# Ledger of designs, part 78: designed miniproteins, single chains, continued (4)

Each design is a single chain, and the fold is of that chain. pLDDT is the mean over its residues in the fold that is shown.

## One batch from the design tools (miniprotein)

Design m14694
Fold by ESMFold2-Fast:
Structure m14694 (fold): chain A 78 residues (1-78)
Amino acid sequence: SEEVSEEQLVEDVAALARRRGLRTVEELQAYLDAQLAKNREQLEAAGVAEEQRAEILATLEALRRLYVELFRRYLARR
């Protein structure tokens, strides 16, 4: 909603991958899966209600899939 372009999102994902030394889609997927697991543990430790926790995790999973797709597009452009 905040006028972020797809080009900016692609560059943000590429910058994250460079910063973390991630060179392949598989490496990015593994990194994001580990972050999602950590986020789940943090929400559980913070005592977030089950229904709210499920909604947050579903949103994070959707963002994870988007980031992977954007990184695939970035690599295909090279």
Scores: mean pLDDT 82

Design m14695
Fold by ESMFold2-Fast:
Structure m14695 (fold): chain A 77 residues (1-77)
Amino acid sequence: GLNDSALEIVDAMVDAALLSFDAAGSEKGRAVVEAQAPGIRAATREVLEATGSEGIAKMIGRDRALRAFREAQRVAS
């Protein structure tokens, strides 16, 4: 929602991706998401701490998550 924190949005995106790869039976795609998730969360937190902006942190966190999910999908294919 509009009041969701950047970390909450990133966590929801990661959880949705993990569920999607689980439903598809893709252990390789799931493993890529699991391996990259801590880095996505850390980068989102670092941007939030550096800028003090939930909006900027959401933008960077979402971009990092989407890049990781595209890589996971390529590996899953």
Scores: mean pLDDT 84

Design m14696
Fold by ESMFold2-Fast:
Formats: structure tokens, sequence, C-alpha cells
Structure m14696 (fold): chain A 97 residues (1-97)
């Protein structure tokens, strides 16, 4: 279940946030958020480009931030990325602009 969805910018996500899952959508932030809310990976849903549930939470650091910025630059079909915070279940949604 999704506890909270926050639409934001990559720059506004606090460094050190522990991320439990990531999802990317070619369609919308809502589709990315729904996929990131899944407890475990399953079959790819329509509109999802990629998703991953980390076995151990990954720290949101400068390297991850730059990797996601590069994904928005290099993948023309990518419209939104969602990151689920491990401790709160908050889902941060970043849309391409």
Amino acid sequence: MVDKIVYTKLEDIPEGTLISSVAASAVSGEIAAEEAAREKEGPQRPGVLASHVFEKPVKFDKELKESLKNAFKNIPRLKAIALREADSGTIYVIEKE
C-alpha cells in the first residue's frame, strides 16, 4: 500500500534517503508511483519502462542522483521516475521537464 506520494525534483530529495524501490514510466508519474509501491518485483506492467525492488535499501547519494539525471537525458521515452523511501513508505515522483 502507498503511504504517501510526493511530486518533487531530484534536487529536493534529501541525500542519505534510503530507497527500497525504483520505477520508471514512459507514461506518467502515477504509473511510476504505483509500480514503486509494489512490495516485490513482478511482471512488467503497461507503461512501465523498468522497475527494481532492492533486497537492501540503497542510499540516495550524489552518484544515484547523477545516474537518474542522465537517465532523463539519455532515454527520450522516460517521463517519470518514482523512488520509494524504505522507512516511511513515501514515494518521491520526479517528472521529466
Scores: mean pLDDT 78

Design m14697
Fold by ESMFold2-Fast:
Structure m14697 (fold): chain A 68 residues (1-68)
Amino acid sequence: GAELERLKKMSNEDLTTYLITKLSDPNTALEAMLHLATLVKEEPQALEAVLVLLKQPELREKVLLALK
């Protein structure tokens, strides 16, 4: 479907970087965190990004909400 096309259109590195930039926008932060959370099982780079976010106290709360 369209979701798979979007995921394949971006490299894993580009997709992870793009989602990290969306985390800085409050309106898109939850969607970006959920997307990163689903990718951590598939992509080591996404896992590394989530681990970095967990080291930030302010961002950790938002990441934990996304990992329901």
Scores: mean pLDDT 67

Design m14698
Fold by ESMFold2-Fast:
Structure m14698 (fold): chain A 109 residues (1-109)
Amino acid sequence: SDVIPKLIGLALRAIGMILDYSDNKAAVEIAKKLLEAAMALLRGDFEEAKKKLEEAIELLKKYGKDLPKDFLQDILNMFKGILDVAKKLGNKEVAKKAEEGIKIIEENL
């Protein structure tokens, strides 16, 4: 599977989540970090992608228990998509951050 169409799909999904959860400030902020991570991966900027995933994870630690379950399912799919892309690109650090995000989301589902 082509990495570029997958990353574009992830970025569009993040934009959709920003629109769907626009009245939930924490959800919007997390979705923006995931959009920024996907965009960084599209540019081949793995350090920025890792940083944006770390920022999303910190927001999940702070707000995750209070987020809608449907939003948590949506971002679980986003982190799983980022993990698949990171593994295909051979980037262990981005993959590890995506796995950390998955674990935190599953603990809040």
Scores: mean pLDDT 90

Design m14699
Fold by ESMFold2-Fast:
Structure m14699 (fold): chain A 68 residues (1-68)
Amino acid sequence: DFEAALARLRALAAAGREGVVVRSADDRVVLVVTDEEFAPETVERIRAGDPAAHDAAEALGLARLAAA
């Protein structure tokens, strides 16, 4: 859920880490992307609104849903 993703972002900030929330239009993919899951350059590109980097993050979220 988006609320859980926001809670994770706040926990990361408290630990001195950074991330971004990626959410699909249909809310099926909601995840926190961090430098642990992607290279720091990719996280920065997602934050800057790069569509290719955002698409890669959404694909990761879909893969995680399929694995669950």
Scores: mean pLDDT 61

Design m14700
Fold by ESMFold2-Fast:
Structure m14700 (fold): chain A 114 residues (1-114)
Amino acid sequence: SMLPEILEEALEQEKEITKKLMELLKKIDPSDRKLILETIGDILREIGTIEDLRRMLERAREGRLSRDELKAYLRDQIADYRDLRDKYKDIDPDLAKLLDEVIEWLEEQLEELE
């Protein structure tokens, strides 16, 4: 099934995005408390997404995930990544570039699932 393959790649992309946010957190000026707290919040949200993707991947491997459920998830994830890209584009251009590449890939997967 195509669904496990899409989810395996989505999970790896999500891990790389989370890693980039964690690396960014280490580089933020300690006096920029607002950016530190916002970045911690974003990291925690992305960790939650990793756990959700792991659960969906298990369901997909067992034949228990519908195409419509995956499509809904991919649409929500594209929106979330666009927001994250816009937030960090002037702060971490490498993270913004990674997000753009992942968004393009997710949009391509979504079109193939139509």
Scores: mean pLDDT 90

Design m14701
Fold by ESMFold2-Fast:
Structure m14701 (fold): chain A 104 residues (1-104)
Amino acid sequence: MEVEIRVVLDAEGRPVLEFRVSPETEAAIRNGDERTLRLLGAYLIGAAYGFAKVLAEVHGDPRYREAAEVLAAQMAAITDPEERAAFEKGYEDGRKVAEEFLAA
């Protein structure tokens, strides 16, 4: 599953995480591939968690901390090995883009 993630500023100038999926992943979603949907969901929870956790520690905005707490609760529910692997990859990717965005 190929997913591209990046940090952008929203209308309020706040860093947010955006994602795009490959054409192959988009086709699988359109065809109702439940495995692709589950793995994409786990990856995105991981990416959002990694991103929010880095920003909560560095940026200090309470909204990132609140988002990280909500996403940590969702993380605790991921027990399937494939979903856990997708979550872990998302977490590392989300952390990386957040750290790169914050680098001066």
Scores: mean pLDDT 80

Design m14702
Fold by ESMFold2-Fast:
Structure m14702 (fold): chain A 65 residues (1-65)
Amino acid sequence: SKADAQRATLAQLRKGAEETRKKIEELKKKSDIKDPKVQLLILLYEMALGSSELVVERISARLAA
């Protein structure tokens, strides 16, 4: 069903978001956070995560309606 396909997509997006969050944590723990290159890389991952979270919220809202 359409709802089953949307739930599958939602699960996949949530898994990707969790992996991205772990990568951000690893960068913050293992890298020099004062390095501008590291700061830019963290920012890019945080922006990607934010975009993914907006998509998850939109799909979740459609499933709840």
Scores: mean pLDDT 81

Design m14703
Fold by ESMFold2-Fast:
Structure m14703 (fold): chain A 72 residues (1-72)
Amino acid sequence: SLAEARALLAQGEAAFRAGDYETAAEHFRQAASLATGPLKARALAYLGGALHRLGRDEEAERAFIEAEALLG
């Protein structure tokens, strides 16, 4: 649900602030799978940020491209 997506975004942000980028990426990925439209775009953008911090640059780029595609 959208409520679950928002909860996962909040959990991902908390993990990101703690420097746990692996946990953050997983929460953001789950949030993106449950969301549509602008919320999904936000989750994918946050996922890209976490993946970039992990040095997973190609995956980060793909997440950012998907986020931009959703916003037009």
Scores: mean pLDDT 90

Design m14704
Fold by ESMFold2-Fast:
Structure m14704 (fold): chain A 108 residues (1-108)
Amino acid sequence: SEVQRLLREILELLDEAARLLAEALRTGDKSKVQEAIELVKRAREKLEELSRLSGRDLSPLINSLNNIEKLGQEALETGDKRLVILAEAGVSVLRMHVYVLLKEEEKK
C-alpha cells in the first residue's frame, strides 16, 4: 500500500540520519550533522504526506522531527556535542514509533 511505502521510506531516512549523527559524534564532522538535518526534513515532509493520506493525527511525531531539526541546527551553531547526542536519541525513539506504525499497517 501507499501508506506502507511511505512508512518504509521514512524509516530509511531516519536510519541514515541516525548513522550520520553517530558518525558526526565520532569524527566531529559538522557536514554529517548538516546531511542528517536534511534527511530529518525529508522524513518530516513524508510524515506530513502520510498524515494527509491516512487521516491519522501524526502531529506528535511531526513535532518530534521539528524538535530534532532544531537540536541539529543549534549543534551546528554552537558545536555542542550534547545537542548531537540528543538529536540522535530523538531520531532513534521516533524510528521505533514509525516501525510500530509500519508493523500495525502490515497486519491489516
Scores: mean pLDDT 89

Design m14705
Fold by ESMFold2-Fast:
Structure m14705 (fold): chain A 66 residues (1-66)
Amino acid sequence: RPRRLTPEERAALIEEVYEDVYKNTKELLKKYNPDLSDEQIEEMAKVIAEYFKKLAERELDRANAA
């Protein structure tokens, strides 16, 4: 199994996923929902980023179990 992550590496990757999803989601929401306020877009992007962060944690845990 080529994937072996330390707890520190795992945490760093999860934070990176959160930041990437957050930024990409903000851009997509602005593009497809121009009627939403910046505050609404930011709140929605954070919720979506938290969701994908949780999914990434599960996937990394699965990958590191092998």
Scores: mean pLDDT 77

Design m14706
Fold by ESMFold2-Fast:
Structure m14706 (fold): chain A 55 residues (1-55)
Amino acid sequence: SSMARLEAEIDELSLRLQGLLDQLRAAPPSEQPAIQREIDEVVARLAGLVDELAA
């Protein structure tokens, strides 16, 4: 079902977000802005999927 697919994508993005947060903590200051941008993109995608799932 479309709902199961959305839940699976949310789970995958949540795991990716955890990995990016770990990378951000370990990264040198020069690399943190690029990682933060990726985090912002993943968070925006998750928000959109959660809104679609709740509709």
Scores: mean pLDDT 87

Design m14707
Fold by ESMFold2-Fast:
Structure m14707 (fold): chain A 92 residues (1-92)
Amino acid sequence: SMQQSQQYLDQGEDYYLQGDYENSIHYYQQSLQLDPDNYRSLNLLGSSYYNLGRYSLSSIYFDRASRLARQRGDDATATGSDFLSRVSRRLS
């Protein structure tokens, strides 16, 4: 459900703030399994993979977040995620 997806996102963000990117990724993926178009979870997956030096995966998730944010009219998030996707792609 959307409520369960949000709970997984919140758990992932807690691990992210602790610098535990492997566990944050796990919970963000659980969030996306319940809500596949949650661009916040996609953006945070991008950030987590970036912090782990997994730049190709980071680029893919930021790109997905950008497209979904744009589709929902969130131009600020879309622009930011697109920029981070391009940066990650150059590092891969």
Scores: mean pLDDT 89

Design m14708
Fold by ESMFold2-Fast:
Structure m14708 (fold): chain A 100 residues (1-100)
Amino acid sequence: MKKEQEELLRKIERLREMAIGNAELFGTPEEELKKVLELLEEARKAVEAGASLEEVIELIKELGKKYGLPESVIEGIINYLTGEGSISGTAAKLSMIGYM
């Protein structure tokens, strides 16, 4: 596996940890948390299958819309994977799922 794909896998696992932690702290509904975790699992599988960062971003956009996730949550995930997003900013976006 290329270094870029290994870095993407680490970022996906960190996003999963943040989603679970935020759900525990803010009482995010189980169904909304499940959608985020399913999206991140599909992204993980794509990276393991050799998908590029661009292909992973397109998959996240497609699945995020299909699952009915807020655009702000989808963008927060994408920005974190591209290195444009902060941990705090991404965590804040994920915590808003229960309010939307």
Scores: mean pLDDT 73

Design m14709
Fold by ESMFold2-Fast:
Structure m14709 (fold): chain A 76 residues (1-76)
Amino acid sequence: SIEKAIEETRKILEEKLGKEKAEKAVKIMEESLSKAKTKSADELYEETKKKLIEEGVPEEYAEAVGLLTRKIAELL
């Protein structure tokens, strides 16, 4: 489920980056997914990755979350 994917992402990021960055990353992911009907999956990937990097999430994790957001968006 989408809820399970978001929860697992939060737990991984909390362990790696701390609770504050994990909550910000999940919020960005959820905001991107709320636009799945009006933006392409590719646009959501790029915007999610960019916003995560701007919030100080390392590029490797920002890319992983962006790709997951894209995959979920393609299913919506």
Scores: mean pLDDT 84

Design m14710
Fold by ESMFold2-Fast:
Structure m14710 (fold): chain A 100 residues (1-100)
Amino acid sequence: SAEIEELRRRLLEYLEKASDEERLRLLAGIAAVMRLIASRPGVTLSPEEAALLERAEKMVKEKRVPSREELEEAIEALARLMERNPDFLGIARQFLEETL
């Protein structure tokens, strides 16, 4: 989806200039959207996606600032999850834009 690719590009651009606090907010936003999608009836995460989400949620809870590589991994996981669940794109975009 061109819309998902544009969102991914914007998140990566935000990451380049993000402070530690902004990185943590971005991770929190990504984790919240992924959890929302995962909570839908009939949606299943891969074991890799589930592990990434649990790790991201733990980092947010512990206030551990994610590395650039960890955020890039989270952005890619979100983009892939949204490609499979495109009806969540509007909600995800709104939530992330309000968080950033």
Scores: mean pLDDT 84

Design m14711
Fold by ESMFold2-Fast:
Structure m14711 (fold): chain A 100 residues (1-100)
Amino acid sequence: MIPSHEELVEKIKTMSPEELVELMEELVKLYESNPDASERERHTLLSALMLIVSKLIKEKASKELLERVLEIAKRLAASPDPVVAQVGREMEETIKEYLE
């Protein structure tokens, strides 16, 4: 079950970079196992993923953690859902720009 936006925002604020990447992997897995997810659940997921990416960059997460996020972004960019694919591409570009 995908947590509420409010619950995710509060958790993201308190989590370490390592915990944030693990949360991101869990959220993507939950989404992929629920293809009939509502528009609200999809929006909550995408919002949480972008918040995690922003926090990882702000906190200067290690190259190894950012490379894990890049692999997640590539997987999302291959999504048959156009909105999810667009966010995946935006995440990929953001991470690549920071790594260069």
Scores: mean pLDDT 80

Design m14712
Fold by ESMFold2-Fast:
Structure m14712 (fold): chain A 61 residues (1-61)
Amino acid sequence: SKVAGLERAIEAARTLKALGYPEEEVVRAAILAARHFGVEVEAKNLEEALKELERKRRELE
């Protein structure tokens, strides 16, 4: 489901950041993962990306 996909994208982004990946790469990976599940998000940084992913997840229930 799109909800499960977005939850995985959020967790993956947090994991990549914890592993020391550059923020730019983490943001790009999160956006691409969301698009794979048919959700478009735009963000300038990781905080914005995580907020948008959580917002979209809540809208989908």
Scores: mean pLDDT 81

Design m14713
Fold by ESMFold2-Fast:
Structure m14713 (fold): chain A 87 residues (1-87)
Amino acid sequence: PPPSDEEVSRTLKIMQLSILKSNPIDPNMSDEELESMLKTLEEILKDPAFADRREEVLEIIERMKEVLGEERVDKLLSKFPTLVKLL
């Protein structure tokens, strides 16, 4: 049978998380790029299939704070309530 929309969505989220986990954070990243990455992490956390992978999301956010600065990251995080609840 063809893959379900849920299976396709899950596969894309797995790929996105893998990319974010393996790639270094760009210190010259724009606020728009940072907000886009945080939105991707928020969508991953809202998916119950990723409940066991919350530590990986936190690790990525901690890395963002280390490279880009805690104040800058926290300002954008305020737009993402699921991410805020993890911190």
Scores: mean pLDDT 81

Design m14714
Fold by ESMFold2-Fast:
Structure m14714 (fold): chain A 81 residues (1-81)
Amino acid sequence: SPVEAARRAGLAAVRFAASMSPEEQERLVEEAEEAAREVERDESLSPETREEIVRILERTKEAVRAVAAGADVEEAVAAVA
């Protein structure tokens, strides 16, 4: 499902964020913000599905920012799962 795909992508992004440069981490956050805007405009998805995917993308952004600030990767991953 689109929700499961978003969750898997978010988990992968957070895990890889720990090995990224600050510039790569910032780009990942920007990409998540752009994806959220595109999802909100996707009329082929139900409102409930759009809301859940946007919520996952927002949690992914916060988790990547937390990792960038020195948070534990496993704790950040748990926030997206």
Scores: mean pLDDT 82

Design m14715
Fold by ESMFold2-Fast:
Structure m14715 (fold): chain A 87 residues (1-87)
Amino acid sequence: PELSEEERKELQKLREELLKLSDDPSSPVTEKQVERIAEIMEKLAKDLGLKEEEIKEILELVRSGKGAPFSDLLSKIQSKLAEYLKK
């Protein structure tokens, strides 16, 4: 199933904002990056009309990504959001 044009634009905007937090997508996610990503994700999820429970799930996913390659966390975030948006 394909995402709508508007959903793709929101995911692209998110990707661009998250990529600004890391100069190297292969580098491990830092504590500071986790906090900033969590704030960005909470705002975006709320703007997209996700339920509080779903917002909590995405924030836990972000926090579990500490120390993993940034690209891996980014991919997981993108996949989870696509799952919520395809409803």
Scores: mean pLDDT 76

Design m14716
Fold by ESMFold2-Fast:
Structure m14716 (fold): chain A 62 residues (1-62)
Amino acid sequence: SRLEELLAEIERLTALGQQLIAQGQALIDSGVDEARGQALVAEGQRLIAEAERLLELAGRGE
């Protein structure tokens, strides 16, 4: 069903977003590549925001 596919996508985006934030934060904290770390955190936050948007659509029946 569309709802099952949407919920699976929400899980995927949330997991990927959390992973990118963790990787980015590790790069910032270690000082290895702060610019790349900031970019990964921003991308992870964007994916989580998209997951939240999809969750709202799921609550509306899509």
Scores: mean pLDDT 86

Design m14717
Fold by ESMFold2-Fast:
Structure m14717 (fold): chain A 73 residues (1-73)
Amino acid sequence: MSEDELLQEVKDFILENPDASEEEIEKKVEEVWEELKKIIDKEEPNASEEELKQAYEVLVGNARKIAEAVKAA
């Protein structure tokens, strides 16, 4: 599964649960992060902890933007 497909899972969750709390969205993001870590480990097995942190921050930032866009639409 690509990073784009993982972001789509977050978007689909928010669309299916538009009244979801921030805690529910955060739990979904953590689930998606575990899947993203598996992809990074497969594609870049030598990725540093710093690179993983950057990937996590990008995922969280994108998920927040998706949640804001869905709620604003």
Scores: mean pLDDT 75

Design m14718
Fold by ESMFold2-Fast:
Structure m14718 (fold): chain A 79 residues (1-79)
Amino acid sequence: PSQEEIDREVNEALAIITLSIAKKYSKNPELQKLLDEAIDRVAAGDYEGALKLLDQAISIATPEEKPLLERAKELVEKV
């Protein structure tokens, strides 16, 4: 595989891991639902759909949750 293909797979995997961690430590059921849907979209290759769900998640997230979600968004944008 090319370096570009490897970088894409790594960023996709890191995005899924980051979203899974954010979901695990959230106490907000609506945020958990949005993150679960975003994970499914990333895994399916629907990065635009994942970004829309992440923007919604960030809009309802607490200040403590936002940095991890912003990190996940940057990872999805690099795919």
Scores: mean pLDDT 85

Design m14719
Fold by ESMFold2-Fast:
Structure m14719 (fold): chain A 64 residues (1-64)
Amino acid sequence: DLERSRLLARGVEHYRQGQQAYAAGDYQSAADHYQRSIDLFRAAGTEPGDELLQQLREAQQKAS
């Protein structure tokens, strides 16, 4: 399925951008990218793993 593959690829790209932002100390940008990654994976019919959900929570807490 082309549409599903496209959503998954975008989700992975946002996850990687979130990891890079987190490593740079840009926690707000990291949280925004992690959230978009989660939304894209869910749109593709894939449940996000616990690690990604935990990474989102940590980025949100550090951004506050």
Scores: mean pLDDT 89

Design m14720
Fold by ESMFold2-Fast:
Structure m14720 (fold): chain A 103 residues (1-103)
Amino acid sequence: SKEELARKAAILTRKMLASPELLERLRRLVAAKDYEGLRELVQEVTGDKDISPEEAYRIAVVALALLSENADTIASMSFEQIVEEHLRLIELSEEIKKKAEQG
């Protein structure tokens, strides 16, 4: 679900805010489209072993997108607020796609 995706992205975002090395590794894996490397990293960070490579990529892209625009603001937020921001970004992405499909 979108809510589950947002929660997993929020966990990854918090870990990246605490670790510049993790953030750099994630950026490199996303740029390379290393789906298997992203699966391993996201599984390790979230503790969720059922994440597919495609889901890991989507989680990583959403987390990086939020951090790229709002890193300082996100760093001041609670975990629940970070989940809400990821959900908002996911819903905005769906709205843009829906509008493009409607003309």
Scores: mean pLDDT 80

Design m14721
Fold by ESMFold2-Fast:
Structure m14721 (fold): chain A 100 residues (1-100)
Amino acid sequence: SEEERRKALIDAAKGEIEYLKSNPEVKERANAYVKELYPDKDVEALIGLGHVLAVKDKKTGEVFLVPTPGAQRAGLTPEDLYGKEVVDELLKLAEEAKKQ
């Protein structure tokens, strides 16, 4: 169901938060990628979520989603990949990750 799909994506996001904390090499690669996309910002990858990354602007404290390299090359936005409702839930998870 759509509700089960949303729950699965949210559960995967929670798992990825723990994975990035426990795997600095993966976090370093994600940080390198998002810094290349936003060279004029001080950005940090918070969590990986399949086709998107949750990213924090350290100067403003704003959190936003960035497509992974494959999705970025295909010209796909987070809303193209997941839809608005799932994107909103992923942003809530990213905001919680930012506080830690």
Scores: mean pLDDT 77

Design m14722
Fold by ESMFold2-Fast:
Structure m14722 (fold): chain A 80 residues (1-80)
Amino acid sequence: MKKIAEVIVDGKTYTLTHVDGTTFKHPVIGTLDIPEDAKVGDLVEATGGSLAGTYRIVEIKEGEDEAGNKVKVYVLEKVS
């Protein structure tokens, strides 16, 4: 099944498209690898987007999309 994830950067929510495995993408954020065991305090690297950079996970929330699928929401803070 395709997974859906969201990231929050500077108070704005971006819905990520699942590519394969742990890989997600967004035209603005870029390509992200988010491990299934990702925890608060972990670093994730975004490449190729306008908001590309290294981010720290500061919070993980759980939500649902309009179809009732579970969505993980990662609150990210830019480190570099």
Scores: mean pLDDT 78

Design m14723
Fold by ESMFold2-Fast:
Structure m14723 (fold): chain A 68 residues (1-68)
Amino acid sequence: DAELRANFEQHRAAVEQLVAEGAVEEAIALVRTEIADYRAAAARTGDPVVRAIAAELEELLKELEARA
């Protein structure tokens, strides 16, 4: 769903803003919360778009942890 992708892009922009402000640990905490929410939604709905978003958030988390 394009709307789910747009919502994810807004969340990613918020994470990028926190990183730009030097709040990397807050960005990591936010991404972890979002991963938990999208993982739960993916398990409940079986929606492949939600699963793809959860996977992208997990990759973003790895990138942020490597930088912290």
Scores: mean pLDDT 79

Design m14724
Fold by ESMFold2-Fast:
Structure m14724 (fold): chain A 71 residues (1-71)
Amino acid sequence: SDQRLQEAREELLRNSDIVIDHALRNGFSREEAVARIRSVVDGLSSHYKLSPEERQEFLTEALRRLDERLR
């Protein structure tokens, strides 16, 4: 449902920002930050029962946010 996808997206944005902040503070490589973001997306995909396409869209969005913060 749209509500479930909205809740999943809000949780993705919140958790991704936490992971990105933590990675930047601890001097993680981009590769390490990507691995942690993938774990967040996988957890949300399992919990919200996302389709493979929805999971890929969420991963793409989270990685885009990481790359913006590295600029």
Scores: mean pLDDT 84

Design m14725
Fold by ESMFold2-Fast:
Structure m14725 (fold): chain A 99 residues (1-99)
Amino acid sequence: MKDEILANGVATGVATGYLLGRSAGDSLVAWFKAHRDWDPATKVLAARETARLVIEMSPAMTRDTAAGLREAAREFPAVRDALLELADALEEAAEELEE
């Protein structure tokens, strides 16, 4: 319950912020910095739910989220590999959506 609610909250917040002119990537990194005490699995789940949502919205938002995941990977070593893998997948998905 907690992990799913938190992950969906992050994804919705990031998407809403982007629609209001904020960077999706910056919003995701800010959430992780505000919640450094979150379990690594919860951070990865939040990143995955955000990725799933942004792919449905736009290629630009998807690329911006990938950049944010790379930034978060630099600051959160415990989830680095998972976030980098997800960022690579998002960049590939964005290229396919633009073609």
Scores: mean pLDDT 76

Design m14726
Fold by ESMFold2-Fast:
Structure m14726 (fold): chain A 89 residues (1-89)
Amino acid sequence: NVKEKIIKALEEFSKALPPELQELVRKGIENIKKEKDPKKMIEGAKSLVIEAVNLVREKYKGDEEKIKQVLETASKVFDELIKIENELK
């Protein structure tokens, strides 16, 4: 159930990304599917979001509107991941 929540959050995040970074998130989701430790799943998901945001900042340098849209979606996803983490025993 925790795994499904993390995957859904990442899938929503990927919709805001350009196609090449959607592939990065898809591969990250496959790695999370293979993980058995919920804490490691969350750490992996957080790292993936940070990596994707950094790549967007580099690729779309000067396109503040695109960067802002990705950052707003990333913020919502990161908040969801923190909520999931806090629900872990």
Scores: mean pLDDT 83

Design m14727
Fold by ESMFold2-Fast:
Structure m14727 (fold): chain A 77 residues (1-77)
Amino acid sequence: MLEEAIRKAKSPIVREDVRAAKEVYEESLKLEKSDPVKAVLLHTAALILLIGAQIDAERAGEPEVARLVTEAARKLA
């Protein structure tokens, strides 16, 4: 879902928002075994970044990207 959102996003700001959320989420997965507390904090940060990406996508007039970001956030919560 996040890769599809990045691919479909036409606004550079929306693409950067979704990419940042994806990177933070991937870092949370890497830390699950070595630093579970930091992993939970990064997971929470990724969810907050996805909310921001949804708002920016709606403002940019990209409802399909906003929908994909919302679906990703629900699956990660």
Scores: mean pLDDT 85

